# Ledger of designs, part 83: designed miniproteins, single chains, continued (3)

Each design is a single chain, and the fold is of that chain. pLDDT is the mean over its residues in the fold that is shown.

## One batch from the design tools (miniprotein)

Design m10879
Fold by ESMFold2-Fast:
Structure m10879 (fold): chain A 92 residues (1-92)
Amino acid sequence: MEEAEKLDKKAREYEKKGDFVTAANYYLQAGRKYLEAGDFEKAVDSYAKAAELFRKAGDTDGEIEATLGLIQAASGLVASDPERRERLLKEA
């Protein structure tokens, strides 16, 4: 979706500048929009980035929220793609 792609682009710009909290918040918002749209693959990528950046910033609440979103998005992706399911379960 356009909104999610715009948020993802903003997140990358802030990440490049070292503003990890702002970047993580944009990735979190992008992940939510991708999840709402059923784009589980992009939602996983956005939530994973958000969790990583919140952790780097020391934002425990943000890291937890992003991680919960990642689990939800990954579950949707795994359910829709048997090959990806097998790979993710092996890595878990």
Scores: mean pLDDT 80

Design m10880
Fold by ESMFold2-Fast:
Order: C-alpha cells, then sequence, then structure tokens
Structure m10880 (fold): chain A 92 residues (1-92)
C-alpha cells in the first residue's frame, strides 16, 4: 500500500506530467495522468491523513492537480467531464 507521503508526491509528479503533456498537445498522456490523479484523490478522501501537516500537504497537492486539470479543460473542452468528476470527488 502506498503511504500518504508517496500519494502526495505522486500527485505532484502527475501535475507536472499533465502540464508537460498539455504543452506538447499529447492529450492521451494528459488524460491518463488526470485519471490516475483523480483515483489518488479518491483514496486520500476515503482515508484522510490524521496529521494536520500531512492533511495540509495533501490538500495543497490536490489543489495543484485541480489547477492543472482546469488549465487542460480550458485548452481542450473534451476534458470538461474529467474536471467535473474531479470537482465532485473534492466535494465528497
Amino acid sequence: MMSIEEKIDRLLELTGEIDRAAQAGDWERAREAIEEGIEIVKELKANPPKDPELKLRANLAIMSLGAAITAVARRNPEFEPLLEEFVEVIKS
């Protein structure tokens, strides 16, 4: 099982991958990275960290992912459903 710290690090890595893929017009890679990121966010929401510092770091990583997904959806409207899924996961 991935640790909470490993999940946070992976979200930050995926955020960078999404930005690079979008800049390259690699929409398939951007989609894969967004889908993986959303699954990690679901796991963090289901089992949130009890430590306040890790909870803050997780929330910041989730916000960074959300910013990247929003930027992709603005460039390519086909990604709007994934942005909506991300928003619904955050609200849960």
Scores: mean pLDDT 88

Design m10881
Fold by ESMFold2-Fast:
Structure m10881 (fold): chain A 74 residues (1-74)
Amino acid sequence: SMAKKKQLEEKLKKAAKEARKMLEAGMPLDDTVGLLSIKLRLELLSEGFTDENLIDAFTQKFVEIAKKIAEELK
């Protein structure tokens, strides 16, 4: 349980760092969110996460983080 939570939090942090780099490079928010959401979903599936509700919840949490980063960079 704690190990899975830590794994998910680390994936989210990594996705957030990539989002910041893409946004700083001038990539549009919608393209950044689209690309990294797909990448995050594929990474979670490859590591044995099969709960679609959990994957969707984490993807949505990533979207909210990416939106905050985009606002900070304005």
Scores: mean pLDDT 83

Design m10882
Fold by ESMFold2-Fast:
Structure m10882 (fold): chain A 81 residues (1-81)
Amino acid sequence: GLEKTLKLLDKAIEYLKKGNKEKAIKYLKEAQREILQLDLPVTLATGLVLRIIGAIIEAEKGNLKVAIEEVEAVKKTLEEL
């Protein structure tokens, strides 16, 4: 559910801030799967998933600050539902 998704995003942000990109990416992939299981409009779900994919790519490149900004944007959108 939504609460689990938000906790996974929080863990991802925590590990990105610690510089642990491997654990951050693990939690982002888990959050992506949870987002797809939420009862959201298809366009919203797709947009959020693409932002998570973008965050994973940026984290893999070592652009952790950009990855954090993308994850925080996803979290904010879900909190405003």
Scores: mean pLDDT 88

Design m10883
Fold by ESMFold2-Fast:
Structure m10883 (fold): chain A 106 residues (1-106)
Amino acid sequence: MYTVVATVRVPAEEAGEVARRLVEVMQAGGLEGVLFVRSAAGRLLARVSLAEPPEVVAERVRAAAEAAGEKEVTLTAVARAPDRATAEALAAAVRAAVPGARVEVL
């Protein structure tokens, strides 16, 4: 079992849209996981299941960033892949959909 970790720092106003793209990519791979939203100081603002509809994830992330008054947030998506090929394909898809994301396969 492989873990794909995608981390990106984004302006708070873009956080919902970037989270939507991350969830769409993870769901297209059929993968289960979680999205964490953190402040610049590392405080957890939201934890969202990647099983939620992308538009629901986007709204939850947007609302959490807005409620916290943050200018920038860090999004960390963690998905579990059954094999290495699936993990590497997901990592490539995330890099294509979210330029600037740091993506690791563990």
Scores: mean pLDDT 84

Design m10884
Fold by ESMFold2-Fast:
Parts: C-alpha cells; sequence; structure tokens
Structure m10884 (fold): chain A 91 residues (1-91)
C-alpha cells in the first residue's frame, strides 16, 4: 500500500492532457495520459484500464480490457513516467 502522486486535472482540452488518478475499482494506480497519438488506453496488470477522452464532454472512463503492462508518458516531457512489464506471458 504505497501512496502515489494524485493530480487528476485535465486542463488542456485540445491535443494533449495530463491527469493522474487512482482507481478504486480493482487496481489503484496513477496514470498520466497524453492524447498526442490519438486515443490513449492504459492497461494495468491488476486488471484495470484507464481511457481518457478530450472531446465531447471531457468524459473519462475505464475500459473493460485489463491484463497488460502499463506505460505512461508525461505530456510535457514525453518521457515514460510509469512502466510496468506484463506479468502474463500467456504461453
Amino acid sequence: MSPGPEVYASTDRHDSYEFVMDLDDGSRQTVVSTKDLGTESVFYPSGSVETTTREGEDSRGLAASPDMGLTVRERDTGREVVRVDPVVRLD
């Protein structure tokens, strides 16, 4: 049980945005998403997925497609902030 940086604030409703939020659904991880590549979806090894949408109504939801490693990049630096290798090799 480690605390994480919590900065859920979608300020930029244009091309890219950064937000960090923890999920109380199944996995509790903070994610920083950037929409410079289109649609970003982060898959947690815990079994949760975070997807953010900038247009429409600034809605954000969890996709039902967990079970993967996670790689998040900062909007400003563009570097990887969080990276988790997939624990399942499925073989």
Scores: mean pLDDT 39

Design m10885
Fold by ESMFold2-Fast:
Structure m10885 (fold): chain A 68 residues (1-68)
Amino acid sequence: ALKERAEALFAELADGYISAQDMMTRLGLSQEQVDYIISKFDKDGDGRLDKTTFLVFLASEEAQKLLS
C-alpha cells in the first residue's frame, strides 16, 4: 500500500523530507501527479514535503482521486 511505501521511505530519509524524485521512483507516482502535489502542498517552493505535510496529503480527498 502507498502508506507502507511512504513509511519505509521516511525510515530511510535522514531529515524526514520527501522529494519529487522520491515520490516518482519510490511511490510509483507520475511526473504530472507529483507536480500537482508539489503545487498544492509545497508552500515554501523547495520542491519537497515534510512527513507531516505528506501524511496530511495522504488523508485528503485529492490523494484518493490521484492514487486510486
Scores: mean pLDDT 71

Design m10886
Fold by ESMFold2-Fast:
Structure m10886 (fold): chain A 85 residues (1-85)
Amino acid sequence: MRLVLLLKDGSTVKVSAEELARLAGVSVETARAVLEGAAEALKKMGAPLTPEQLLESGELSLAEAIALARAMRALGATAVVGVEE
């Protein structure tokens, strides 16, 4: 499963749990929880979603939302727009 992120230039990038873990400086288990929570939130609320909206939805913990925000900042991403697989 890969997370689809919208970048500031309007392009998209796809990020695996292993890539998210490296970008955020967290475990692969924490990164997988972020991907699973984002997938569930997208099904319920639709796209686009920010880390703050994912935290407010209850699908991500504070630590998971911070990890997502760190990875997004590293990539210049503004929103979560989808998941693959």
Scores: mean pLDDT 87

Design m10887
Fold by ESMFold2-Fast:
Structure m10887 (fold): chain A 61 residues (1-61)
Amino acid sequence: MLSLEEATELVTEAGLEAAKPGGNVKPAMEKAAQEAGLSEEEKRIAIEAAERAVLTRLSRE
């Protein structure tokens, strides 16, 4: 349904929203990737890219 690029951005946004106190980032990203209709391989790639992006944005020095 979405391109891999669009899905990766969607997964990243879901991870950032879940980064609130009490939220779980990884399950939110996995759910967003599944709902985006990604294949198992695309889901893995999108989640890995999204984890990197979320960590980079949350680790502002």
Scores: mean pLDDT 74

Design m10888
Fold by ESMFold2-Fast:
Structure m10888 (fold): chain A 104 residues (1-104)
Amino acid sequence: MSDEELIEKVKELVETARKLVADPNVSVDQLLQTVLEGLEEIRRMALEKGREDVVALIDKTAFRLIVLFSMLKAAPPEQQPALREEILTFLEESAKKIIDLLKE
């Protein structure tokens, strides 16, 4: 069963994250806060719809993102652009997995 509203919210979060990663004026803390807040909103929607499989995947995604953002915050400035791109790639891959679950 497809949950179109939840899929749309996931796509909006990925698009927002892409714009923030590309913006040199966005701090690591602002990027982390925006992404985690977006995931928490999607998690609430999934929980309300009884999608425990989606909730579990969001929880795993959030945990890995916290680790990756900790690495980014500790990284030298010259390594930060590559780590920001890696975080975006991981978020995009995780979002695709969430969307695929919602389409099954």
Scores: mean pLDDT 83

Design m10889
Fold by ESMFold2-Fast:
Parts: sequence; structure tokens; C-alpha cells
Structure m10889 (fold): chain A 89 residues (1-89)
Amino acid sequence: LESAVVKGDLEEVKRILEATEEPDEALVLKALDDAVFLLQEDIAEYLYQYCLQKGFDQAKINTVLENAKGSAEALYNEKAVKLCDKLLS
């Protein structure tokens, strides 16, 4: 999963997750964090919706996005900050 996210390969991300019956919540949340930080908007949006669809803990999802936003702000990565705000809205 991480390799597909780093490469920006949305189709491979979908293939891996669709083939997974019991997704590892921590692994998917890490992938969401990586997608946001790498500005892979389509993958980040897909992973966010996937987390919601699978019933992942909303507080954990929000924590990942808030932490990603804080890191992006510290690095002056305004595009990543805006992506986090979009997903949290």
C-alpha cells in the first residue's frame, strides 16, 4: 500500500484495498497521512472516503489530518494545509 501511495498510483491503491477483506486501520491511516503530505489529492480523497466507508474511528481520522496539517504548516507547505482543510470539511 505505502509503495503505491508514494508512486501516486491510485489504481494500485484501489486494487490493494479492494482485495483486502479486513484492512489494517493503522496502515490505511498512515497511507492517508503520506498521500496528504505528498499532495496526492485523488489518493488522499479516496483513502479518506475509504476510512469513512469502513467505519474507521472518526476521531483517529481527524487526528491524522490535524497532525498532517500541523506538519505541513511547519514546513510552509500551503497546498498540503489546504488539502487537510478540504478533507476535514
Scores: mean pLDDT 78

Design m10890
Fold by ESMFold2-Fast:
Structure m10890 (fold): chain A 99 residues (1-99)
Amino acid sequence: SALVEEVKALLDKIKTSTDPEEIAAAADRLAELLLSTSDEEALKLAIEKVEELLKSDREDVLRAALRVARAILKASSNKLLINSAIALILRAIGRLLEL
């Protein structure tokens, strides 16, 4: 879907950009899309890609991952997606505390 392609593009921007402002803007845009649509396919994709972002040692990327994980939690009505989002939030906080 067009939504899934936009979500992929925003997640790729967070992963590949070297500009903290661009990363933050992409995370904010992605959070707004996830919250406004509550699309389960987009939420599942975001969970998978945030797992990859959590491997970063960059504070800006980890803060973006936390922002997206919080949006997934708020947008999700499915218990499996909720549990995944909580795990991602806790891991993101843990990673930020290790920097």
Scores: mean pLDDT 88

Design m10891
Fold by ESMFold2-Fast:
Structure m10891 (fold): chain A 62 residues (1-62)
Amino acid sequence: VAEQARRIAEAALETPEGRRLLVRELAELLGQSQAKVASLSDEEQVELFVEAALRAAQELAA
């Protein structure tokens, strides 16, 4: 899960459209504004996406 999530986030960062989609998904997952998420570094966005994916996997398993 973590490795696949990291690869997805890194691939998204390769294009402007992918970057916007990643910001939108992270904002939704974290309950934050898109502007706040967009202000984060690429590395921070990837780490947050990986953490969100791991938490979602645990919630779905419960």
Scores: mean pLDDT 77

Design m10892
Fold by ESMFold2-Fast:
Structure m10892 (fold): chain A 78 residues (1-78)
Amino acid sequence: MTLEDILADIDETIKLHKLDEEELSTMARVLLNKGREYLKQGKLESARTLFKVALYLAKLAKDEKLEKEAEEGLKEVE
């Protein structure tokens, strides 16, 4: 499954369940935390994917602080 496939599934889920900005921020935070755990375990590619998905959700949620945290996570794996 590609990142594009994952993001498309997320968009469909948001439309079907009418997820609001607070719910999107919550999901982004969970994925960001999981990404940091994988980074500590040396699972760089898994961490990178989770940070990219978290950044996508943070942007949809318009959560600027969470966007910055996800971007910082990406810099740590790149």
Scores: mean pLDDT 81

Design m10893
Fold by ESMFold2-Fast:
Structure m10893 (fold): chain A 74 residues (1-74)
Amino acid sequence: MMTPKQQALLDAINRAFDEGGGRITREQLKAVLREQFPEMSDEEIEAVVDTLDVNRDGTITREEWREVVSPPKV
């Protein structure tokens, strides 16, 4: 079961991906994280974005996001 906060984040991220054709910029992701997690510091938000921007092209793909939020695989 997802918390309301997790659901809101997923909804916001899915909307951003739909608008970006399956890709979003680092700045778009930072904006979503700030809106959904106002208690997170800018440093924590940047750490999350850096983790997701694996190829360091300044964009995050839907596939990269799904890998992060998927349950751990054995």
Scores: mean pLDDT 71

Design m10894
Fold by ESMFold2-Fast:
Structure m10894 (fold): chain A 55 residues (1-55)
Amino acid sequence: LAEKLLEAAVTSAREGASGEELADRLKKAGASDEVAEKVKTASLEEQAELVKEAA
């Protein structure tokens, strides 16, 4: 599970994906709805930190 979350985060960060795209990928990788919702509204830097916390 953690490995899938890290993979989704790294891929999205490399592509410069929007918070909405990152949130969708995290949900598919098994992240909680709370983390996904925070990512959608967070800045790019905050998104990276939230994903590291979830992994």
Scores: mean pLDDT 69

Design m10895
Fold by ESMFold2-Fast:
Formats: structure tokens, sequence, C-alpha cells
Structure m10895 (fold): chain A 99 residues (1-99)
């Protein structure tokens, strides 16, 4: 089976949290295969980042912790940096597998 079909089958049997991350990975692979535009991929990347930020905020609220705006912005920058590093690593792995 093709790589995309295999990923889609794995996502169908995954739990909800795993599906969110897997849908992003699937979108990235589709982008590398020229099935979606860079703009579509960036939109999916933005949605994932917003979902991760929301989850973090909910955990803080659950523990009665409120971060100043400056600390929240710093966290957002670090999260974005980590995502970019993971994307570069994933891109190299996908290229190596397909070539």
Amino acid sequence: KKLLAQIEEELATADADTRIQGEFVLAFVKYLLKEISKEEFEEKKKRLLEALKKKYKEELEKNNIELPKEEQEKFEEELKKLLEEQLKKLEELVKKELE
C-alpha cells in the first residue's frame, strides 16, 4: 500500500488525541507529495498550534494557575520553534523513505 493509505488506516483506529496529531502528519505528507498547497498546510499547522495552546491553557486553569501575557507569548514561541524542528526532521525522514 502507498504511504498515505497506510497512515489513513492507522488514524482510523487511533484514539482522538492521536488522530489530531496524525491528521497533521497526514497533511504534511500530502503537502510533500504535492496533493495540497502550502497555504492549506499552513492552515492545518495553525489549527494544531491553536489546539495545543488551548490544551495548555485548560491545564493551567484546572490547577488555578494564570500566566502573565509575556510568559504565554514566550511559551507560544517555544512551541512554534519545536513544531518547526519536528517538521524538518519529519520532512527528511519522508524524503529518505520515498527516494
Scores: mean pLDDT 68

Design m10896
Fold by ESMFold2-Fast:
Structure m10896 (fold): chain A 103 residues (1-103)
Amino acid sequence: SMELYRQAAVELASLTVYESAIDFAVKTKAPREEIEALVDQLLATAKRLKEIVQQLEKEGDYKTADELRKFAVKTLEKVAKTLEEAGLQDLAERIRKLKEEIE
């Protein structure tokens, strides 16, 4: 489905934007509430991407589904590590929980 590919591209772009925003916020010592809001948006984006992956699998596009899953898992792992290194263990745990659901 071309529409699923378009939706996947939008959610991948959003995932990359929120990954970068969280990294920037952590490095600049942004207020915790701002980092938490960015994490909430990243999690919402990853959940929508999970739904797209499931729909692609239903349409028999296992290759694209697998590539999207791998990208999401890799991105969530990077963000979790960034948060852990910054001492934001509780936020990192929320991301790791979703990562396990996508794997």
Scores: mean pLDDT 90

Design m10897
Fold by ESMFold2-Fast:
Formats: C-alpha cells, sequence, structure tokens
Structure m10897 (fold): chain A 68 residues (1-68)
C-alpha cells in the first residue's frame, strides 16, 4: 500500500477501535511527517481522514496547524 493510503486506513481503523478522532488524526499527521511526507501531503491526508471520520474542517485545520 502507498504510505498515504496506509496512514488514512490506519487512522480510520483506530477511530473504529475507540481512539478519539482528534488523536487518530494527529497521530497520522505526525507519522506522515516522521516518514518523510511533505507538509502539503500531510495536510491532504489529514483533511481526507477528517472528512471520512466526520471531524469538522475547523478542527482538522487546528490539528494540522499544531503538527506543521
Amino acid sequence: MELEERLIKTAIRAVEQGVPKENALEAAARSGLLQGLSKEKVKKIAFEIGKKVGLPKSVTTKIVNKVL
């Protein structure tokens, strides 16, 4: 699996297993940076995760700004 797809699927699964949505999104964003994704790609996956798990865009933006 591509790194971006793996990070998205892992975050969604974490939420399904009871991890808070904000924590799962922050963990995916931090993991993406650690694994060498650009800030632009990290932002892209964070918004995709946020949309799929039902986080408001404002909350996703706050988490992205905290990580980047």
Scores: mean pLDDT 83

Design m10898
Fold by ESMFold2-Fast:
Structure m10898 (fold): chain A 85 residues (1-85)
Amino acid sequence: GKVEEIVEEAKKLLEEAKKLFKEGKKAFKENDIEKMEEIVEKLQKIAEKVRELVKETGSEEVKKIELEIEIILGLALIMLGILKL
């Protein structure tokens, strides 16, 4: 049904966020500010998409996935902030 389709979409967004975060860790290690900014921008767009999915379904599984994506984004923002010091 529609809820199951939204859950599947949210899971795909989480996998994309995890891949971007691995790239972000590498960019952080390499002091690549431009790459880290690109990764943060992509993670922000993913977070916006999953927030809309939460609004559509109210599913606890989608809310849990959104929380995981928000944590990834928060960590990436902290890493970018450190690089700009």
Scores: mean pLDDT 90

Design m10899
Fold by ESMFold2-Fast:
Structure m10899 (fold): chain A 78 residues (1-78)
Amino acid sequence: SEEAEKEYEKGLELEKKGELVEAAKQYLRSLELDPTYEEAARKLLEIAEKLKEDPSLEDLADSFETLALGYVPSLRDE
């Protein structure tokens, strides 16, 4: 949907600025608007992996990973 794409684009802008947690929230919002938005789920997983590099963010990263795989389970094999 157009609304899901706009939230995804906001996530891309935040990611370019290094605001990974805020970018992840925008990708999640995109998935809430379009649960089949595979690109948003992939980006959320990519950010979750990056956040795991900081032990203080591991729980947040695990939450984002679980949500992304919940929306698009096929990404579990990637």
Scores: mean pLDDT 83

Design m10900
Fold by ESMFold2-Fast:
Structure m10900 (fold): chain A 95 residues (1-95)
Amino acid sequence: ASSIPAKWLEALKGKTVKEFIDFLRSQGAKLSEEIEKEILHRAGLDPSTVLDEASLERLGGAFLFVLADPTLSEEEKEQLVHTNLVLSKVDFSTL
């Protein structure tokens, strides 16, 4: 069974990774280009990738993997924690 909420699939399906990340930044996420590249590399995605259920699951898994990395700086961890807080508050239907 998919771990992605149906409302997120409805809002994000057909949008690009770039559109999603740009939207998160517009909602206050302070994600650096370095952390963005690491997440996308681990997900096997690029900014032009069109989001579907599978790519959203990859993106979420990569985000959690990077967040759990003990070699990240405290600043990088704070960026990921803050992005997770934005994700918990944002209304994806406005995308």
Scores: mean pLDDT 76

Design m10901
Fold by ESMFold2-Fast:
Structure m10901 (fold): chain A 108 residues (1-108)
Amino acid sequence: DFVPLKDIRDFFKGNPEAKKKLYDYLKKHVKKYSSVEEVLNDPFFKNTLASLLSLVYFLDYEKVMELLKPVKTIEDLKNALKELGLSDVEIENFINLVKFIATGEFKI
């Protein structure tokens, strides 16, 4: 079961086809959480997110982990992603992904 790296990248750039592929994958394979805060405080989620960001944006994994380590809220996550050099659109797509993982709902 495989989601191409390009489709993950294109999702964060706002591609609707890539968004559908990623959300369909996540419905089947991602651990369910009860809140956004639970997702953001899970070390497994933080490690997975750091690996994903490092691969998609060619960033140093250890640097990404240091920026994600203090993240406990959506605002902390937005600030960390902005410091990593993500655009406002990419940040919003990431926040929507975290909310989807927590609630099972995604933006129209």
Scores: mean pLDDT 69

Design m10902
Fold by ESMFold2-Fast:
Formats: C-alpha cells, sequence, structure tokens
Structure m10902 (fold): chain A 56 residues (1-56)
C-alpha cells in the first residue's frame, strides 16, 4: 500500500540519516528532517527507499 511504502521509506531515512548523532544536532536535525520530507514527496524516491528497507 502507499502508506506502507511511505512508512518503510521514512523508517529507512530515520535509521540511515536521522539516527546519526554526529551529523544531526540541534538546528541541523530540523533541516535534515525538512530535506527528508522533500525527498519523500517523490513517489520514485519512496519506492526506492521502501525496496531497500523491505529487502532481506
Amino acid sequence: SPEAVEAAARALLQKEVFNNPDILQGEWAAKARAVGEAFLLSAENRDALAQEALAA
């Protein structure tokens, strides 16, 4: 489902990008989230990330 694809893509972004404490501190965390949300607006990007998240 589209909702499952978006959820999987968002979870992968949290794991690979947002959970890196060395990169995302304070104001940069908010900026990184905005960039991630913009990235997830693309159906192609959501599908690619969801495919990776759901791969064994």
Scores: mean pLDDT 67

Design m10903
Fold by ESMFold2-Fast:
Structure m10903 (fold): chain A 73 residues (1-73)
Amino acid sequence: SLAQQLADQGRDAALAYLDAKRAGDKVAQDKAKKNLQDVEQQAKQLYDQGDTQTAQAMQQAIADVAREELARE
């Protein structure tokens, strides 16, 4: 589904940002940050159009990545 595809995109962007941050790769961090911003903009547009389900799925995928990182600490 579109919701699942966009959620996967959000998760991939979040993981790429964390990996780049850990590696100290400033160029990769900047690229991943821009990808995350694009995903967040898409979620906002969908939410504003009334597609809260797709927006929530995307936000949940990003939050799940953050929780996984906290659980490893």
Scores: mean pLDDT 77

Design m10904
Fold by ESMFold2-Fast:
Structure m10904 (fold): chain A 94 residues (1-94)
Amino acid sequence: SVEKGKEIFEKYLGDLIGPDGSGTGAKEIEVAGKKIPPFDFTSDGENGLASLSDEYLRTLLKNGIGDLPSLENKLTDEEIDALIAYLKELRAKR
């Protein structure tokens, strides 16, 4: 559910991608000595993830990317689907 996805988002991703999913207010991330802009789940432009398919986004969330944590061992498939549903809601509001 979207409500369940919001709870999961706030627990695992809110500090990394910002409270609205756009990267606004997210913490700056450094990987391998390079500063990486916050991930934006609401845009399809540079650093944007809105153009990713649900299947690819699911794979990204399960495996992690850079400083995004792997959720495979923390969340069930159903909880990951709920998180994706919430990310789509954030995208629709922008």
Scores: mean pLDDT 64

Design m10905
Fold by ESMFold2-Fast:
Structure m10905 (fold): chain A 62 residues (1-62)
Amino acid sequence: MVKIEVKKEGDKYILTIEAESIELAKEALEKFLKENNLEVVDSKFTEITEDKIVLEVVAKKK
């Protein structure tokens, strides 16, 4: 299961991706970026546990 929250701040997009694994979080990010024509400015994992991964991404339009 993957949850994506999106917040627009000026010319940037702040994405919060919650997933059950690092692989699922990265796959969800890649799909979202492709669908919205975005590129990554910065990314960090804010939570890493066995059952929960939280990835925070700052993105901008290409």
Scores: mean pLDDT 81

Design m10906
Fold by ESMFold2-Fast:
Structure m10906 (fold): chain A 89 residues (1-89)
Amino acid sequence: SEKEEEYQKEVDEILENPSEEALNATEEEVEAAIKKAEEALKNYTGKDEFDLLAAKSLIEAAKLYKELKKYGIAYELAREAIRILEASK
């Protein structure tokens, strides 16, 4: 589907070409972004099952990359989760 293709393209772009902002992300900023993404997920009232699954997957990936000290990637993955949840209203 178009949503699946857009999701995969965005994830690939984050993994291959993290932004300059993301490359300068600190551990504290990554933790804050993950927390915001988890709160957005908790407060999500939409019914789009794909957006929920995609956001959950991105939050888990952000946590994994944070543990690997890949803060730039972790930060962008958490922000993408927030974007999906906020756009899915």
Scores: mean pLDDT 81

Design m10907
Fold by ESMFold2-Fast:
Structure m10907 (fold): chain A 51 residues (1-51)
Amino acid sequence: SVDDQIAAIDKQIADLDAQMKDPSLSPQQRMDIDIDRGIKQIQRAVIRVTA
């Protein structure tokens, strides 16, 4: 269902947020995670529009 897809993406975003708390990450790794978070947020919005 749409709600299940959104819940899965919300979990993926939460997992990325948890990764960002790692103090050993390089600036490049942090940027890559931020980009991935942005993509997930767009995917979430697209799924809601198609519901």
Scores: mean pLDDT 84

Design m10908
Fold by ESMFold2-Fast:
Structure m10908 (fold): chain A 99 residues (1-99)
Amino acid sequence: STSRSINYINRSITYINSSMTMMNGGNINGSIIMMNRSISYMRDSMTYITNSDSITMINRSIDNIRNSMRMMNDGNINDSINMMNDSIRDMNSSMTIIS
C-alpha cells in the first residue's frame, strides 16, 4: 500500500540521517551499518510501489547510498555526504509521486 511504502521510505531516511550523525562523530562502521539498514527499508518499500518513476528514484537512491559507502571507505567524506543527500532527495521525490 502507499502508506506502507511511505512508512518504509521515512524509516530509510531516518537511518541515513543517523548514518550522517555517526560519520560526523567519527563512527564510520556505525554509519555503514545504518546505511545498510536504509537500503533494506528502501527495498522493502519497493514491494509496495507500482509507479515506475517512483521505483526508478528508489533504485537511484540505493545506488547513491552504495556509492556513499564506497566513498566513505576511500576517505572521501564530503562526496559521501553529497551522495547521501542526493539519496534523500530521490526518496522525498518518490514519496511525492506515490502520495
Scores: mean pLDDT 88

Design m10909
Fold by ESMFold2-Fast:
Structure m10909 (fold): chain A 80 residues (1-80)
Amino acid sequence: MAELEAQIDRDATLVAAIVYVVSTGDKELAREVTKLLVENEDLPPEVIMKVTRLVGELAEQGKSTEEIVAEAKKLIDEAK
């Protein structure tokens, strides 16, 4: 059960993160962030949440998609 519960929590967090990014209305940002999260789908839910928060904060600051993706990738790499 523990493995299934962990997978469900991870998948639920990933879906919530993708929905949030899509809600920003920036299709290019949504595509790049979704790709990054899917390529790293084995990340703990806490890391997915941190990436989602970072994306939201940087987007609110008017950062470019390239800069946001670079910072998100750095956060993911540091979590490994």
Scores: mean pLDDT 72

Design m10910
Fold by ESMFold2-Fast:
Structure m10910 (fold): chain A 87 residues (1-87)
Amino acid sequence: MTPEEKEGIENLIEELKEQYKQEKNPETKEIYEKFIKKLEESQTMEEVLQSVVDMLEEMSKNPSFSEEERQGFRERAEQVRALIEAM
């Protein structure tokens, strides 16, 4: 992972921590907590992208989101998987 990629991930983690503090739904909060932990433990961009896929798949199953929002999470997960396959 390049220094620029690492800085980008550190910035993303800080943004997610702020979203976690503001989140009132316990199921969504648990998904954010798991995602932050996976990002902090990631050593490669492939692991980062896989963590994004895992988070989007969990969001797509969360009943607190509308069907339209869950469909959007599924579509984004497929786009990220395509990026991993292209690596």
Scores: mean pLDDT 82

Design m10911
Fold by ESMFold2-Fast:
Structure m10911 (fold): chain A 85 residues (1-85)
Amino acid sequence: MEKSKEFREKLVEMLRAGASAREIGEYIAEATGKPLLPPDEQHALKYSLLGELLLAGELSEAEFEALTTPEQRAAFERLLAEEAA
């Protein structure tokens, strides 16, 4: 439980601090033992995680807009379209 709590708290801290999509991806890969995602998937993952915090009420709409980029949104929309095909 402690490791899972520390993982979540650190991940949320990094997301709120505006850590890069690569930094978020590298942290998750290290913490989970899973391989590092390609750059486009890293951008989509960061956007998705910030979106989950927004939906949970843990992040405001203004914070979400400030912490996301048009490139991250485009990567997420592309990945979503590819999964729908």
Scores: mean pLDDT 76

Design m10912
Fold by ESMFold2-Fast:
Structure m10912 (fold): chain A 106 residues (1-106)
Amino acid sequence: DEEEREERLKSIEEAREKTKALVEELIEKYKESDPKLAEEVEEFLKLFEELLELAENSETEEDIKIPEEFKKRYLRLLLTVRAEIAKLEGKVEEAEKLKEEHLKKL
């Protein structure tokens, strides 16, 4: 469906813009204090961009085939990034919950 594809592409672009802004803020904040965390955040952005490219190049949602190892790595990095974003927003309890979830899925 062409209309469904157009809405999907719009959602992808909005997600890209929001994620890139937050990721760049995290990298800038942790670049000197925690270079390892900054590196993990950069890896997350790279995998996120690969997922968006795959979604953009697919005709339907069912055509999006992501390898299981890619999904596992992306999910672990996503939980790390979300925990750090929560800390930036002063949401300490949310950050602790996300960190605990990351450890359980590790």
Scores: mean pLDDT 69

